Designed miniproteins, single chains, continued (2). Designs and how they scored, part 109

Each design is a single chain, and the fold is of that chain. pLDDT is the mean over its residues in the fold that is shown.

## One batch from the design tools (miniprotein)

Design m7770
Fold by ESMFold2-Fast:
Structure m7770 (fold): chain A 116 residues (1-116)
Amino acid sequence: EFTLSEAQRRALELVEKALEKAGIDPSLVGVAEGITQERIDALLAALGATVVSEDHREVKSEEEAIDYLAEELKKHPDIVRVFVLAEEKDGKLIFTVIIVRADGSAHIIKIELPVP
């Protein structure tokens, strides 16, 4: 049985708001459990996707996270899938967004946000 953690639920809410701001269909979003680099690599391989960019940003607020994600999402006009992975560690929400495009390219965005 797959139950969303509080961290996964919160990250999903932020990503859904970013998709709405970017004008992208929120049905493209998937959530993954128990994420390691090995799991990310396996997921990308199953999709036939190749990582072409990685970005890491520490933000100060949920609004900053949403705005940053929306801006990054708008750079990719042919998104076919978005995956969200999240954990809470050391008083921070850490979440990774994997953007998969129709050309098989994947863009990884990692965000760190302080938990209020």
Scores: mean pLDDT 76

Design m7771
Fold by ESMFold2-Fast:
Parts: structure tokens; C-alpha cells; sequence
Structure m7771 (fold): chain A 86 residues (1-86)
């Protein structure tokens, strides 16, 4: 089976949180959703999902703290990233 990773981020708006939606299919290990903190430059874990034929993870991050989101498949080492949208 082919593993696919998708990450979607909502547009940046003042005083509104960014909504992150991540979908992984065909995984054999856990998946980790991370966000890059704008000030520290560090990746923070937002959510973890199990190995599954399909798994959806959602999280919210304050717009002022959000730079990028990353979905990491631990089993394959595959990564999908989405940057902040204006």
C-alpha cells in the first residue's frame, strides 16, 4: 500500500487561531502532527495518531505563534509540511 500524507492550514487572520487538518493513509506506525513556533523556531507536538488505513488529526494554534505544520509518519520516515498562509 502507498502511504499518503496531506496537511492543510487555514489562512492567517488577526486574533483567530490557525486550524490544521492532517490526513495520513496506509501507515504502519504512529503519525505525529507538529507545529513550528514562530518565536523559538522549535517544533511542538500537537497531536499523535495510531497506525491506520486512514487517520485524520486536527489542531489549532494561535496565528501569532504559527509558522508551519508538519505531519511525520514514524513508520516510513515520510514528512509532509505546510507553511502559514496569508
Amino acid sequence: AVTTLTVTVSPLKPNEPVTITAVATGTTGPVVLLALDRESGKWRVLAVGPAAASVTLTATVPAEEFEAARLYDVGSGEVKEASAQP
Scores: mean pLDDT 83

Design m7772
Fold by ESMFold2-Fast:
Structure m7772 (fold): chain A 74 residues (1-74)
Amino acid sequence: MKSTLSVEEQLEALEEVFEMAVRSRDIAMLEDIRDALEKLIEELKKENAPEEVIKRYEEFLERVKRAIEELKRE
């Protein structure tokens, strides 16, 4: 299947936004990323996307949730 961006390229783009939010300590931006990822995962499940793709997004969502928890504890 040909796509404009691979899963790795999409995750790299999200990683850049995530790193910016962490450096800025922008909890609101991290929460927006979390909400967007949760919605994206639901859409991927509806489209019967490969389990590996869903798992990679779910793993990234866990990282975002951890960052929110750590920043809120500071």
Scores: mean pLDDT 78

Design m7773
Fold by ESMFold2-Fast:
Formats: C-alpha cells, sequence, structure tokens
Structure m7773 (fold): chain A 87 residues (1-87)
C-alpha cells in the first residue's frame, strides 16, 4: 500500500525533526540490522552534519528494502523534505 508507506515515512520524519538524536540512532540501528556495523557507522558519520540527510537516506533505504517503487519513494522523499522546510 503506497499511501501507507508514504504516511509511515512522514510520521518517521516528524519524529526525527522533533528529536534529531533519535533519528541518527534509528538510522544507525536500521543500517546495522540490514547491512553491518561498519556500514552503519560510516553512513551516520557521513550524514551526521545534516539530520535532514540522515532522515532522507533512511526513507530511501527503507523504501528500497520494502520493494517500493521509485515513484512512491520519490513522493515520500518530497513530503519529508517539505516537512523539514515547514518546521
Amino acid sequence: DDDRFIQQMVDMTRQGIDDPQMAQDQMYRYMSRVRDDDTARQAVNNLSSSTQGVIINMVISMGQDRGQSSSTIGQAVRQARDLYDRH
């Protein structure tokens, strides 16, 4: 369900805006689980200068891992960026 995925990503983005440290911790835990600890550490370190970057990368990675279409992932990314810009 494309709408459900987009809504979940929007909710996750809102949580990350409210708690940037939690967003970084969630990204590390997610990447550690689906890849490995070295990749997770590298991903967080490379994006740690921008919480927005961490959140957007997590949206893309979760969408790809769940087999979402590039169109659906693109919509989720746009809504996540819009939330950041409005905050």
Scores: mean pLDDT 71

Design m7774
Fold by ESMFold2-Fast:
Structure m7774 (fold): chain A 91 residues (1-91)
Amino acid sequence: SKELEMQKVIAKRMLESAYRQAMERLDKLEKETGNKELAEKAKDEIRRVYQEALARIDAATSPQEVRDALNEASERIYEIVKKAEEEAKKL
């Protein structure tokens, strides 16, 4: 339906924004700490979450499935960034 396709477009844009912000936060973390390995590991995990979420949004057959895919991916991306920031503070 046109409604479902519109929800997919909106969800992908929101997910892209979350992805971009997460990558910017990890770039800042790398610059401030010098820990390239920690930042790159977190970036790789976020890239996987992002690609999986895009596939789930594309495969979604209802607006609820689109929302669930977006919300789950956004939460996972947030948790990955927070964990990397916390680990960086501990060395």
Scores: mean pLDDT 90

Design m7775
Fold by ESMFold2-Fast:
Order: C-alpha cells, then sequence, then structure tokens
Structure m7775 (fold): chain A 65 residues (1-65)
C-alpha cells in the first residue's frame, strides 16, 4: 500500500465531514488508550494515518452504495 504524504493526509482530512473528523479523533484516542496511553510520536502518527484511511474508505463505500 502506498504511504500517504502529510500533504495528501491534509487533503483527505479536509474532505471529511465534521462528523467523520470527530470519529477519527475518537478512534485515535481509543487506540492510544488501549495501548497504555503513551506512544512515540512516530507510532501516534502511524495510528492517525491508518484511522484516517479507514474512515475515508468507509465513507467512500457508503457513497458508492
Amino acid sequence: MPLLSREELRELWSRLSAEDRNRVLADVHATLEAQGGSLSPEEAEAVGRRVVLEVARERDARLAA
């Protein structure tokens, strides 16, 4: 899977609704807490990237149906 640049992530983020953005933040927080509440900045960034991609794909799947 190609890695998204920070610029591509910002573009994806800007295309999300406020509801989807809140969902991303909630899922990131839940993941960080489940992993003991302390991750390196690199690990936290990786979690953020994955969650944004998952929410965007779920949105696109719903729009395509």
Scores: mean pLDDT 72

Design m7776
Fold by ESMFold2-Fast:
Structure m7776 (fold): chain A 70 residues (1-70)
Amino acid sequence: SELEELLKKLRALAEELGFDEESTELFIQAVLLGREAGRLVEEGGDEKEIQELIEKAEELYKKLLELVKK
């Protein structure tokens, strides 16, 4: 499925970029938040909840970038 293909690509990309396990896990966690937002969109969920999930994912990506710079 699309999610499995996406996760496989993200894991491969994380390995190629030299992410450690913590950075890879953080990256996957951000993707899972995006997946939950997508699920709410499909179910006609609350737009504010969807936006909050996206904002949380973005915050995790920012933290990931700081870890990668280290």
Scores: mean pLDDT 81

Design m7777
Fold by ESMFold2-Fast:
Structure m7777 (fold): chain A 88 residues (1-88)
Amino acid sequence: SSPKEPVPVVAVSFTVVHRETGERYESGPILLPVEHLERLVELVKKVLEKEGFEVEEVRVDRENVTTRLLNREVVERLLEEMERYVKE
């Protein structure tokens, strides 16, 4: 297992609509690694869509990049697991 490394992260929020009720919700903010940001955002959107939500807006707080200690191998495994979930 690799050591935890300082990784730049940004806050991401989603405005979603529940397809059956039409109710709007704010989801997040969640902290996502900048390195995988576009891929993670698309996977989160697909997970939300699979759960019955329409994603109306994605907001990325690009002005407030912070640093978190993360294990890159754990992040990569999470990405693979999310991609597998979305395909099922």
Scores: mean pLDDT 83

Design m7778
Fold by ESMFold2-Fast:
Structure m7778 (fold): chain A 56 residues (1-56)
Amino acid sequence: KKKLEEARERRERYRRTVFGPLEDAARKNMTSPEDRQLFDEIEERRRKAEEELRKK
């Protein structure tokens, strides 16, 4: 469990560094408000999924 948690933290760090700029660009270039809301919803679900991974 702890090893999984540390691996998850490493992934999150890389995600912020690598995908952070891409996510920002995606939000800025989104065609419609609906796309932005979907993006926010995906991020919310990611947070919940992350908590579930810890539970396993």
Scores: mean pLDDT 67

Design m7779
Fold by ESMFold2-Fast:
Structure m7779 (fold): chain A 68 residues (1-68)
Amino acid sequence: AEEELKRALEIGAKYGITASDAVNSYVVALRLLGRDELAEEVERLWDELVEKHPELKTMPSEEALKFL
């Protein structure tokens, strides 16, 4: 879950998108691959981080990586 969240943000950083867009896109990709449990864990971990740091929702992926 943490490794997958980090991968999502690394991909988001490569494409210059926000952390939320990166995580949402990665979760959609996991569900399309039939990895529903992993997708739910990534979403849960992201939600927990956002509860502690609400600014993460609109933060660039490069900056959000520093929280992992």
Scores: mean pLDDT 85

Design m7780
Fold by ESMFold2-Fast:
Structure m7780 (fold): chain A 70 residues (1-70)
Amino acid sequence: SKVEKAVELLSGDPWLVRELRESTEEHPVNYENAVNFIRTHRPDLAAQLADISDEDLKEGLRRLEEELKA
């Protein structure tokens, strides 16, 4: 699925993995801001994610965060 593809590709970015792992209720990761950051400042990753909607990318970030905190 596109969400599974997003999880696999996002897990390869060390900065995103760290931000998600270290997120707290006091300092949460805003998934919309994370999507905008990736599409603007991660051109190689953004190109690989070009066929994935922002909704599926946000779900990918949510699933990756759950996996990193489990």
Scores: mean pLDDT 84

Design m7781
Fold by ESMFold2-Fast:
Structure m7781 (fold): chain A 85 residues (1-85)
Amino acid sequence: ASASVTVAPGEVGGVSVGDCKALAIVHDDGTCTVTLAKDSSGSVPASSSVTVAPGESGTVSVGDCTATVTVDSSTSTCTVTLTKK
């Protein structure tokens, strides 16, 4: 299963699929920071983050959750696609 969100500069957006949650923050310089977290019972919540510059793409994974991040070089709009196996 997968879902996506698009976030503009200076904005914050989030997307969730099952127990996977991705929070995207786009800074004024167009840099996008995405924090991926998985809610798991009986353990400390697992999380990881990636920062992606305009015109770049990156990925971050936590357990069976994967977030793919792409930042448009013209608009600095950040698109996050969250996938769960």
Scores: mean pLDDT 78

Design m7782
Fold by ESMFold2-Fast:
Structure m7782 (fold): chain A 72 residues (1-72)
Amino acid sequence: DKIEEYAKSIARYLAATLTPEQIESLLSLPDEYILPILEFYGRMFGMEEVKDFSLEEQKEILEKAVEIAKKL
């Protein structure tokens, strides 16, 4: 599942670079910031297809990434 693969890759980066509070704050991002931030992380991991996901799927990737990162 590409959504789960993207979430895991992003989660590892978030856990390495951000505090738990900063990671949790990502869930409060306005919709217009979600695609740009996922594209930024996507380019780092070769996940260029992130833009092909719907907004709901993009939110699911971000939510899963935050949950995984908080458990790392």
Scores: mean pLDDT 77

Design m7783
Fold by ESMFold2-Fast:
Structure m7783 (fold): chain A 75 residues (1-75)
Amino acid sequence: SPLEEQLERQIALEETKLSFGIMSLEVELDLQIKRHPEKRKQYEQQMNQQKQTLEKQHQQRIQQLKQQYQEQLKS
């Protein structure tokens, strides 16, 4: 159905956003470590916290989209 296709497209876009967000964090981490190698562990911990935040936000967004889809199915 068109409604199912819309949900599928929205989920795919959110997955793409998460992938780009994680890639951006990894690039930033590499640059920070190259500038301050003595702070490697600190930067890795900060990146892991930011990755967890992005993943949590992503999961909440996907659940919201699925809930909206279910509500649209209720006539």
Scores: mean pLDDT 87

Design m7784
Fold by ESMFold2-Fast:
Structure m7784 (fold): chain A 73 residues (1-73)
Amino acid sequence: MEREQALAAVEAFAEIAKGYKVKIKKATPDRVELEVDGTEEQKRAAEITVGILESASPEVRMEAVKKLEELIK
């Protein structure tokens, strides 16, 4: 399901990016931008995660972004 996929994607990204600096540069209903100070693996995971979030509805996207923000504290 859309919501489960988006939440799972941000949880997987947070795990892959663990120990690296992650910044949510933009989080609007229309666009998400993530920055990670890491290797190509972390950067690729950020790109995949953004793609999943952008394919989701705006409501699901914002819920998943909020979850990611909590995970990267």
Scores: mean pLDDT 80

Design m7785
Fold by ESMFold2-Fast:
Structure m7785 (fold): chain A 80 residues (1-80)
Amino acid sequence: KEKVKEELVSLGLTPEQADFLVNAAVAALTAGKEPSREQLETIAREVAGLSPEQARRAADLLVEHREELKKYAEELIKKN
């Protein structure tokens, strides 16, 4: 989880934007929804206010780390 945020910051995102996007992806996964790359790009661009290029790169990174985020979401579900 923290590594994904660090990589997003390395793409030029603020820590707040990185935290928001990771939490949004995890929230979707805990709700039983697997967000597509296109959905993540839309959230990054329209909700987090990233440029089109930053949004695409952020979405690609979140998809790359989908397995890690899914495991974290499963752990959150177990705690509920």
Scores: mean pLDDT 77

Design m7786
Fold by ESMFold2-Fast:
Structure m7786 (fold): chain A 83 residues (1-83)
Amino acid sequence: SLPSEEEFDKMSLEEVMKLYADELVKITGSKEKAREELLRIADALENGDISDPRAAVFLTLAAKYKVSLQEIADALRKVADEL
């Protein structure tokens, strides 16, 4: 889930990606499953498959930080590797 608007406004892309990865670990109960999910989302964004319901948050992040979907995919792969 996204933090409050004021907290979200103060967060860097790296901090938001780490928060998302941590939440995914809590939801899946496994770092391995979280990593697999992060990589699947990264692949979907890189291939332009924005129809994935999980992509909606990342479209918002791309707009907020004024970065491409490829840069979001790269950030997701980085936090997945750091898990």
Scores: mean pLDDT 78

Design m7787
Fold by ESMFold2-Fast:
Parts: sequence; C-alpha cells; structure tokens
Structure m7787 (fold): chain A 77 residues (1-77)
Amino acid sequence: ASPTTKALARMGVRAAEAGLKEVLLDPAELAKELGVSPSTVTKSLKKLEKEGAIKIERDGKKIRVTIVDVEKLKEIA
C-alpha cells in the first residue's frame, strides 16, 4: 500500500482503539496534515473501502468513514 494508504489505515486503527465506529473527515484538512492532495486522500480511502476495511459516504464537504474491519486496517497499516 502507498504511504498515504498506510497512514490512513493507522489513523483508523487509532480511532477504533478509542472506541469510535465512525469518523467524519475533512479531506482538505487531512491532505494538509499528510502533505498530499485531497484527491490522494480520497483515492486512498477508496482503496481501504475496496479492501473491505471501511465504508465511505460523502457528507457535504466531508467524508463519513465507517470502520468495518479493524483487523484488515491493522494488516494494511
């Protein structure tokens, strides 16, 4: 997996460890933190969704991410 996909997977693992089943992400803000484009963040999230680790849904300018498989996130991270 790309460095961005691995970073997002690690963030998902940390969210799950905090007891969260869903997270609302701002792709533009997250892209700034990771030093990538918002498009790169969105593509990496779609890759995690294809792997069965998360589900994504657009919520205005934000993305709602539902954690489906924590074990799969740990495998990718």
Scores: mean pLDDT 85

Design m7788
Fold by ESMFold2-Fast:
Structure m7788 (fold): chain A 91 residues (1-91)
Amino acid sequence: MSAEELVKKLEEKIAEMRKAGLTSPEQEDELRIYEAILKALKGHLEGNRKLVGDAIIELQRILSEKYNKPLTLHEAFVELSRRLDEIAKEL
């Protein structure tokens, strides 16, 4: 899958999550995670290293709060990669 197709898929997933009406904190956390991943992916496509870095730090914070455990930047990057692979497989 191209990175551009992956951006489109992720934007569609985020739009459907918003349309479904977020009724729980867990659903709101999932939305925040996907929005941070989208920001990182768009930054990567634009060659904007600062935006990618900011997005990974944001993802690290969200995941640490969600799991009530301090995550490293490397663990946040691994989770980002895992979730992008899952979205790609949903084709």
Scores: mean pLDDT 79

Design m7789
Fold by ESMFold2-Fast:
Structure m7789 (fold): chain A 90 residues (1-90)
Amino acid sequence: SERERRLRELAEGARRAVEAVVEAWRKVKEDPSLAELLAESEEAEIVLNSPSEKEVEEKAKELLRKAIEEALKEGEISEEEAEALLRGLE
């Protein structure tokens, strides 16, 4: 089903978005000079200010949840799509 495929892709996209923030944190921790390449963003603040991988993962999930809620409020996504994205964060 096209609907089921779309919802699965949304969940995977949300998971990959969190993984990308965690990966950025790992890279900056290994090479602090990479912090200079980060744009001024909420993701960058999470990467720069999180003391552990667990903390960065939790904050990245919180940030993405907030973005999902705003997109739903603005009509950019449906309630079903929002639920699929949130499943990717579990």
Scores: mean pLDDT 82

Design m7790
Fold by ESMFold2-Fast:
Structure m7790 (fold): chain A 113 residues (1-113)
Amino acid sequence: SPATLEEKKKKLIEELKELAETLGKEETVKKLIELIKNMKDDEEIEKFLEALLAGQAAGYKAEVEEGKSNVEALRVAKEELLKKMKEYGLPEELIKALGELWEAIIEAEEAKE
């Protein structure tokens, strides 16, 4: 059976909590979790999940098909994610918080290379 919107939302919150422990961006992640929990409109949740999937797909293509580095692929994923969120009319506060989290992920990966 396909995962429900509620199950996908719960999984995303769990993944964000794990990232908070790794990146030290506790306040940004707490804000993101609050914004996600406050999404009550199924259409808004679906648009957000579609934007996340578009970002992930763009990053995967850049890394796996185009041979870009992990950092370059994360940059591509971030650009596509934020572009789709803006096109879908998602809240500016959510877009900003996700942009900040993605930049922290990129900085952490740059430090490993």
Scores: mean pLDDT 81

Design m7791
Fold by ESMFold2-Fast:
Parts: C-alpha cells; sequence; structure tokens
Structure m7791 (fold): chain A 82 residues (1-82)
C-alpha cells in the first residue's frame, strides 16, 4: 500500500469516529458537541479525499466526496438550529 493510500484510510477511519461521536451527541440533544464533531469529521474527510486522489484511487475519492457532502448538510442543519 502506498503512503498516500495509508494516510487516506487513516484519515477516513478518524473521520468515522467523529461521525459516530456526533451522532451520539445529536441523539442526546447536544447539538453544539455534534456540530464540533461533524466539523472535525469534515476536515479529516477532505484531507482523506486529497490523499485518495494522490494515490489514484478514484473509487475511494468518489466515496469520500459523497461523505463530505453528507457531512456538510448535517453541519448546515445543525448551524440553523443553534
Amino acid sequence: MSPEMQKALELDAEAALHVMAASVAKLAGDLKTALEHYKEALKKLEEAAEYARKAGDEELAAALEKAIEAIKEEIKELEEKI
């Protein structure tokens, strides 16, 4: 596995942990904590997508772009409520 691919997968895994934390916070009604975790997930996913593109993995890059758009929508919805 290339260093770029390793970094993309590491960042994707870190983003997934933040998405899980955000989901738990959202279910608990802690919208501010959920927003903070979604923003961290977004940063990690954007970095992961860049590394996936550098590694030449177009399928992973496309999947990460879909995840980025989903997280951006969650952030917008939460910001409208705060």
Scores: mean pLDDT 88

Design m7792
Fold by ESMFold2-Fast:
Structure m7792 (fold): chain A 104 residues (1-104)
Amino acid sequence: DVEELHKLLEKLKELNHPNYEIIKKRVEAAENFDVDGLLELIEEEMRAALEEAGASPEQIAAFLAENTPPLRALLERLAANRDVAGLLKLAISGIGERLLLAQS
């Protein structure tokens, strides 16, 4: 499935998909068990999405303060177990799916 994921990334690149670069970076962080790097990229995505939705800086800070710790705990658990498939799932998932996985 890593090979299939790389083929999907190549198609996103060929289509000049706006999210290609950020998805590629998240996949690379996941494959390297880079919890801090993957979490930083996920936080940047959440911040950008909230800013686009018209959230205030205070609302963004509150959202990240609430949602980042459970995501970090999930990523650390997956990395400790060397669960590359779980990390890759989080790397390619949307914000809502990641939050549901972190709460489960």
Scores: mean pLDDT 81

Design m7793
Fold by ESMFold2-Fast:
Structure m7793 (fold): chain A 65 residues (1-65)
Amino acid sequence: SSKLHQAQLRLDGVAIDTGARLDLRVVDGTIEVHLHDPSEEARRRAREGIRRVGEELGLPVRIVD
């Protein structure tokens, strides 16, 4: 859907902005974000960005550390 495409683009922006490594999957209508970064600060910033994207687009997002 167009909303899923928008979410993928914005989550790519979160990865670029924070430097965190994100792997995106769509599982049963939920965007699952696998977060791979050794820095706790980068992970925290990425989690905040990911949460905001989901809230602003009204999409279910699950974060896997």
Scores: mean pLDDT 80

Design m7794
Fold by ESMFold2-Fast:
Structure m7794 (fold): chain A 94 residues (1-94)
Amino acid sequence: LLEEFEALLREAAAHVRRYVETHDPAALEAALAAWERAREVADQLRSESAEVQRQAQIALGQQQIALLDFLLSREDTPELQAQRAKLQALLAQL
């Protein structure tokens, strides 16, 4: 499960990089799909260790915040600001 989670984060990071470089909507969709699968795997990691799950949630959240920071640098919207603040608050509680 942890290896699968790490592979999904690497997959998502590759798609995010492609989106940043090309602005291809398909790359963003692929990144979101990989993050959704990573979230499902992170939930399963709770059965292995609460500490491992916490680290997985932190890693996922940090990657998502990095993309939101990129999007906000291009288009500052209240919706993106609210989403970033929510993720930042969740990470601070982990």
Scores: mean pLDDT 78

Design m7795
Fold by ESMFold2-Fast:
Structure m7795 (fold): chain A 78 residues (1-78)
Amino acid sequence: SMAAEKKIEEVLEEIKELIDKLLPEISEETKKTYLESARELIKKGVEEGNFELGVDIALGMIYIAYGVELVIKKNEEK
């Protein structure tokens, strides 16, 4: 479906910007892995008939990665 594919690509561009903002220190390879994982989660949401849930799960994954990074930094601050 062209409409679903277009929406997925639009959301992935937004997720790319979010990753750059929240996780600026990660490698390009890790960023690409997160983006591919986000694409798969959104696609699964579309297949299950819930695009918005797929997007929410993909965003949740990115925020979890960010939260883990914050916890690591907090532990390093002694």
Scores: mean pLDDT 83

Design m7796
Fold by ESMFold2-Fast:
Structure m7796 (fold): chain A 57 residues (1-57)
Amino acid sequence: IIETGQTGEPTVGIDYREVDGKRIVIMGPLDTKEALETLELSGAEFIELNEKAAEEL
């Protein structure tokens, strides 16, 4: 759940992925708190990324 950094091209924003039939949300360097609150209503699972580059936004 903790990433040391990005591997290739960093993605900014929220992206949804489907793994094992589950909707997993990958949060980029955005405001994780705000995204988390919205996601809770969606019932999807999420993966928090480090707030790397989050200050850019």
Scores: mean pLDDT 45

Design m7797
Fold by ESMFold2-Fast:
Structure m7797 (fold): chain A 61 residues (1-61)
Amino acid sequence: EVEEAREEARKAAEEAIKNGDKQQMLDHASDLVNRGVSREAAQAIAEEAVEGLKKLDEIKK
């Protein structure tokens, strides 16, 4: 579960980065968490979203 959630979040973050859309990244992370995942999986999703947002900030500089 945690590994699957992290992989799904990573793929969603990659798509959001490709589109340059911070809101898309946040929406994907929120959608994954709202599926009723475990606390550990939610933490993994949040970590991937934070890393993706950092990458988007670097690209938009």
Scores: mean pLDDT 74

Design m7798
Fold by ESMFold2-Fast:
Formats: structure tokens, sequence, C-alpha cells
Structure m7798 (fold): chain A 80 residues (1-80)
């Protein structure tokens, strides 16, 4: 379970960096690091993690970047 959450968080970070959303990329990286360290559980599943970052992606002000991020998250979600 933890490995899937960490993998999902790292994929979200890479997508956010590629699409020019550094704040979201940083948040996703910190989330992956916390799960790897065994700190207080932020998310119980990869699905829950992806859904939480989808809410953050909806707040991205650029419509084209927001749409691209949501599409990447939807593709990632379909794999879990």
Amino acid sequence: MREKVVEAAREIARAAERLGVPDLAREARLTAEKHEAGEEPLHESAEELIDSFRVLAELVPDPAVREALLAELDRLRARY
C-alpha cells in the first residue's frame, strides 16, 4: 500500500514540474517523503492521494495548465 501511495505522489510531482506548477510539485514531493518516512498517515491509499491532489489542481489559475494537470491525474487514477 505505502509503495503505491509514494509512487503516485512522485508521478504527480513530475507531472506538476513538467506543466510548470512548482508549488504543487513541491507539495507532492513532501507528501511522498512523509509517507516514506512513516510519519503520520496523510492518505490511506493512492486513490485518496490522487483525489486530494485533484482538488488542488482545480485551483490552478491557468485554464490550459489546470486542464492538462487534471488529465494527467485522471490517467494516473485509472491505473489504480
Scores: mean pLDDT 78

Design m7799
Fold by ESMFold2-Fast:
Structure m7799 (fold): chain A 85 residues (1-85)
Amino acid sequence: SLLDEALEKANEAARAAEAGDYESAVEKLREAKELVEKDESLSEEDKKTLVRILEEAERAAEAGDSESALNAAVLAVMGLVAAKL
């Protein structure tokens, strides 16, 4: 499913952020956001919430704030897991 692919991308972003690879983290978060936006099974409210979390993670990664970038990427993973339950 698109949510499974988005979760995979968010997990890859978290691993990249943990490794200090913020360029890869930003790329993977953007890919996850596109997948969430294309998912037709999510409510509009859940979609907006997940997009917001992913955009916050992307901004933290772009700012090079290592702790905030990792924490935001983990929050994005948790949000995507919750959306699948």
Scores: mean pLDDT 79

Design m7800
Fold by ESMFold2-Fast:
Structure m7800 (fold): chain A 87 residues (1-87)
Amino acid sequence: SVIDEFVERVKEIFEKYLDEESAKEAIERLEKTYEENKDAPAEEKFQKLAKEIGKFMKEHKIDPNSPVYKELLREMTLTLERLAELS
């Protein structure tokens, strides 16, 4: 599904750009949010995942000009476009 592809790409971005401990925390939080919203509609599931990613970035003081921030925003934009095409 579009959401499953989004989650896998976000995990790859976290593993690529974050240290091991931060990547592990980010991935665990992402997977927990996914599981808690597994039965939700795709758009609502996406919004919950995007909110948790934003919260993580804020708590870890991730610079908006960093590669990790830019790639996460790009994946969010592309996923939102893919979901719109399915509507």
Scores: mean pLDDT 86

Design m7801
Fold by ESMFold2-Fast:
Formats: structure tokens, sequence, C-alpha cells
Structure m7801 (fold): chain A 70 residues (1-70)
């Protein structure tokens, strides 16, 4: 991985973690915001690994579930 790729993937992971924290404390709007930011970065990858594809799919499902709770 290039330095740029590592930075982008690290940023996606940080957004995903931030979303998880907001979700845990019941801030579903905040959780959705950060999950969407992380998902956008993951979906911008032209060659995602199977693990990254699964992670993106999990985030899409989680965002949908959280929107139903708003």
Amino acid sequence: LSREEIEVLSEATMYWMAGAVYERFGDYEGAIEYYEKGLKILESNPNPSPEQKAEAESLRKKIEELRKKL
C-alpha cells in the first residue's frame, strides 16, 4: 500500500469507529453521519479486498437500520 492509500484507509477506519461510538451512546444522527463518511471512502477504492467489501456492506446495512430508528 502507498502512503496515500494507508492514510485514506486509516481515515475510513476512524470514521467507522467514531460512528460506532455515537451509536453506542444513542446518537443515531451522529452515528449515521460518520458511518456515511467511512462508507464513502471505502466505496471510492477501485480494488477493495473481500474484507473491505464486507465492511462496506455491513456499514450500508447499519446506516439503513439506524435511519429506521430516527
Scores: mean pLDDT 77

Design m7802
Fold by ESMFold2-Fast:
Structure m7802 (fold): chain A 87 residues (1-87)
Amino acid sequence: SSGVGWLEYLAAAHTAGLIASGYSVEKARELTIDSMSPVFHQMHSLPLDVARELAEKGARMAAERVQAGEDPEKVGEEFARLAAQSH
């Protein structure tokens, strides 16, 4: 593994947290990608395209679960736990 797979879970948790806070799924995804891509690029020395792909993949995972009818708070808690366990 690349050692950065936990960043996808972190992006998923962030997206679910925004949805739980009242943002639409579409807006939560946009905000996650825009806020977390530069952080992954700068703090974890990932190429910007890779950072953006990780943030987008995480955002999509959370969005799909919430759109399937899962509680966004519980989705966020689960992805945060997975991120912690994978780090």
Scores: mean pLDDT 85

Design m7803
Fold by ESMFold2-Fast:
Structure m7803 (fold): chain A 100 residues (1-100)
Amino acid sequence: HMSEEELKRRKIFEEFLLKLQSIADEAIAKHPEHRDEILKLLNELVEAGRRYLETRSPEARAELDKAMEKLIEYFRKIDPELAEKVKQLYEEFRKALDEV
């Protein structure tokens, strides 16, 4: 019973997560001491994103933005080049969602 727009948003989120996981895998390979924190931040982001897709509330969107900001700031401290890739990926994701 999912609408075409809901299916599009879910697909956009899935593609975003696949690309984000690729960047996270690279970060963990380069900085294995940060593995647990990276995985924790990714899990927080996945949970926030799921809530946003389910509710589409401003509160859920704010939690998603906060989780992404937290992940980007963490990456900026350990690998600024990968942090920029995450930031660009999130900007593309936000734009794609806003176009649905």
Scores: mean pLDDT 85

Design m7804
Fold by ESMFold2-Fast:
Structure m7804 (fold): chain A 65 residues (1-65)
Amino acid sequence: SSSSKQQQVQNNIDKANKLKDEIETKYGWEAFVGVSEVDGVTIISVVIKETEDGQPIHRIYATFE
């Protein structure tokens, strides 16, 4: 059922948000949670925002599927 898949996705979003909060508080990084779909698989990512040479850089810290 699609409901079970949605529950797993929500669980991964919750984990990603917890990790985002932890790395922001522990390391002072600015991060966000991204949701993407690749080949029918929903991927939740924790992405760090950085600036190098005056340009915004996004670095993937963790992924959940």
Scores: mean pLDDT 80

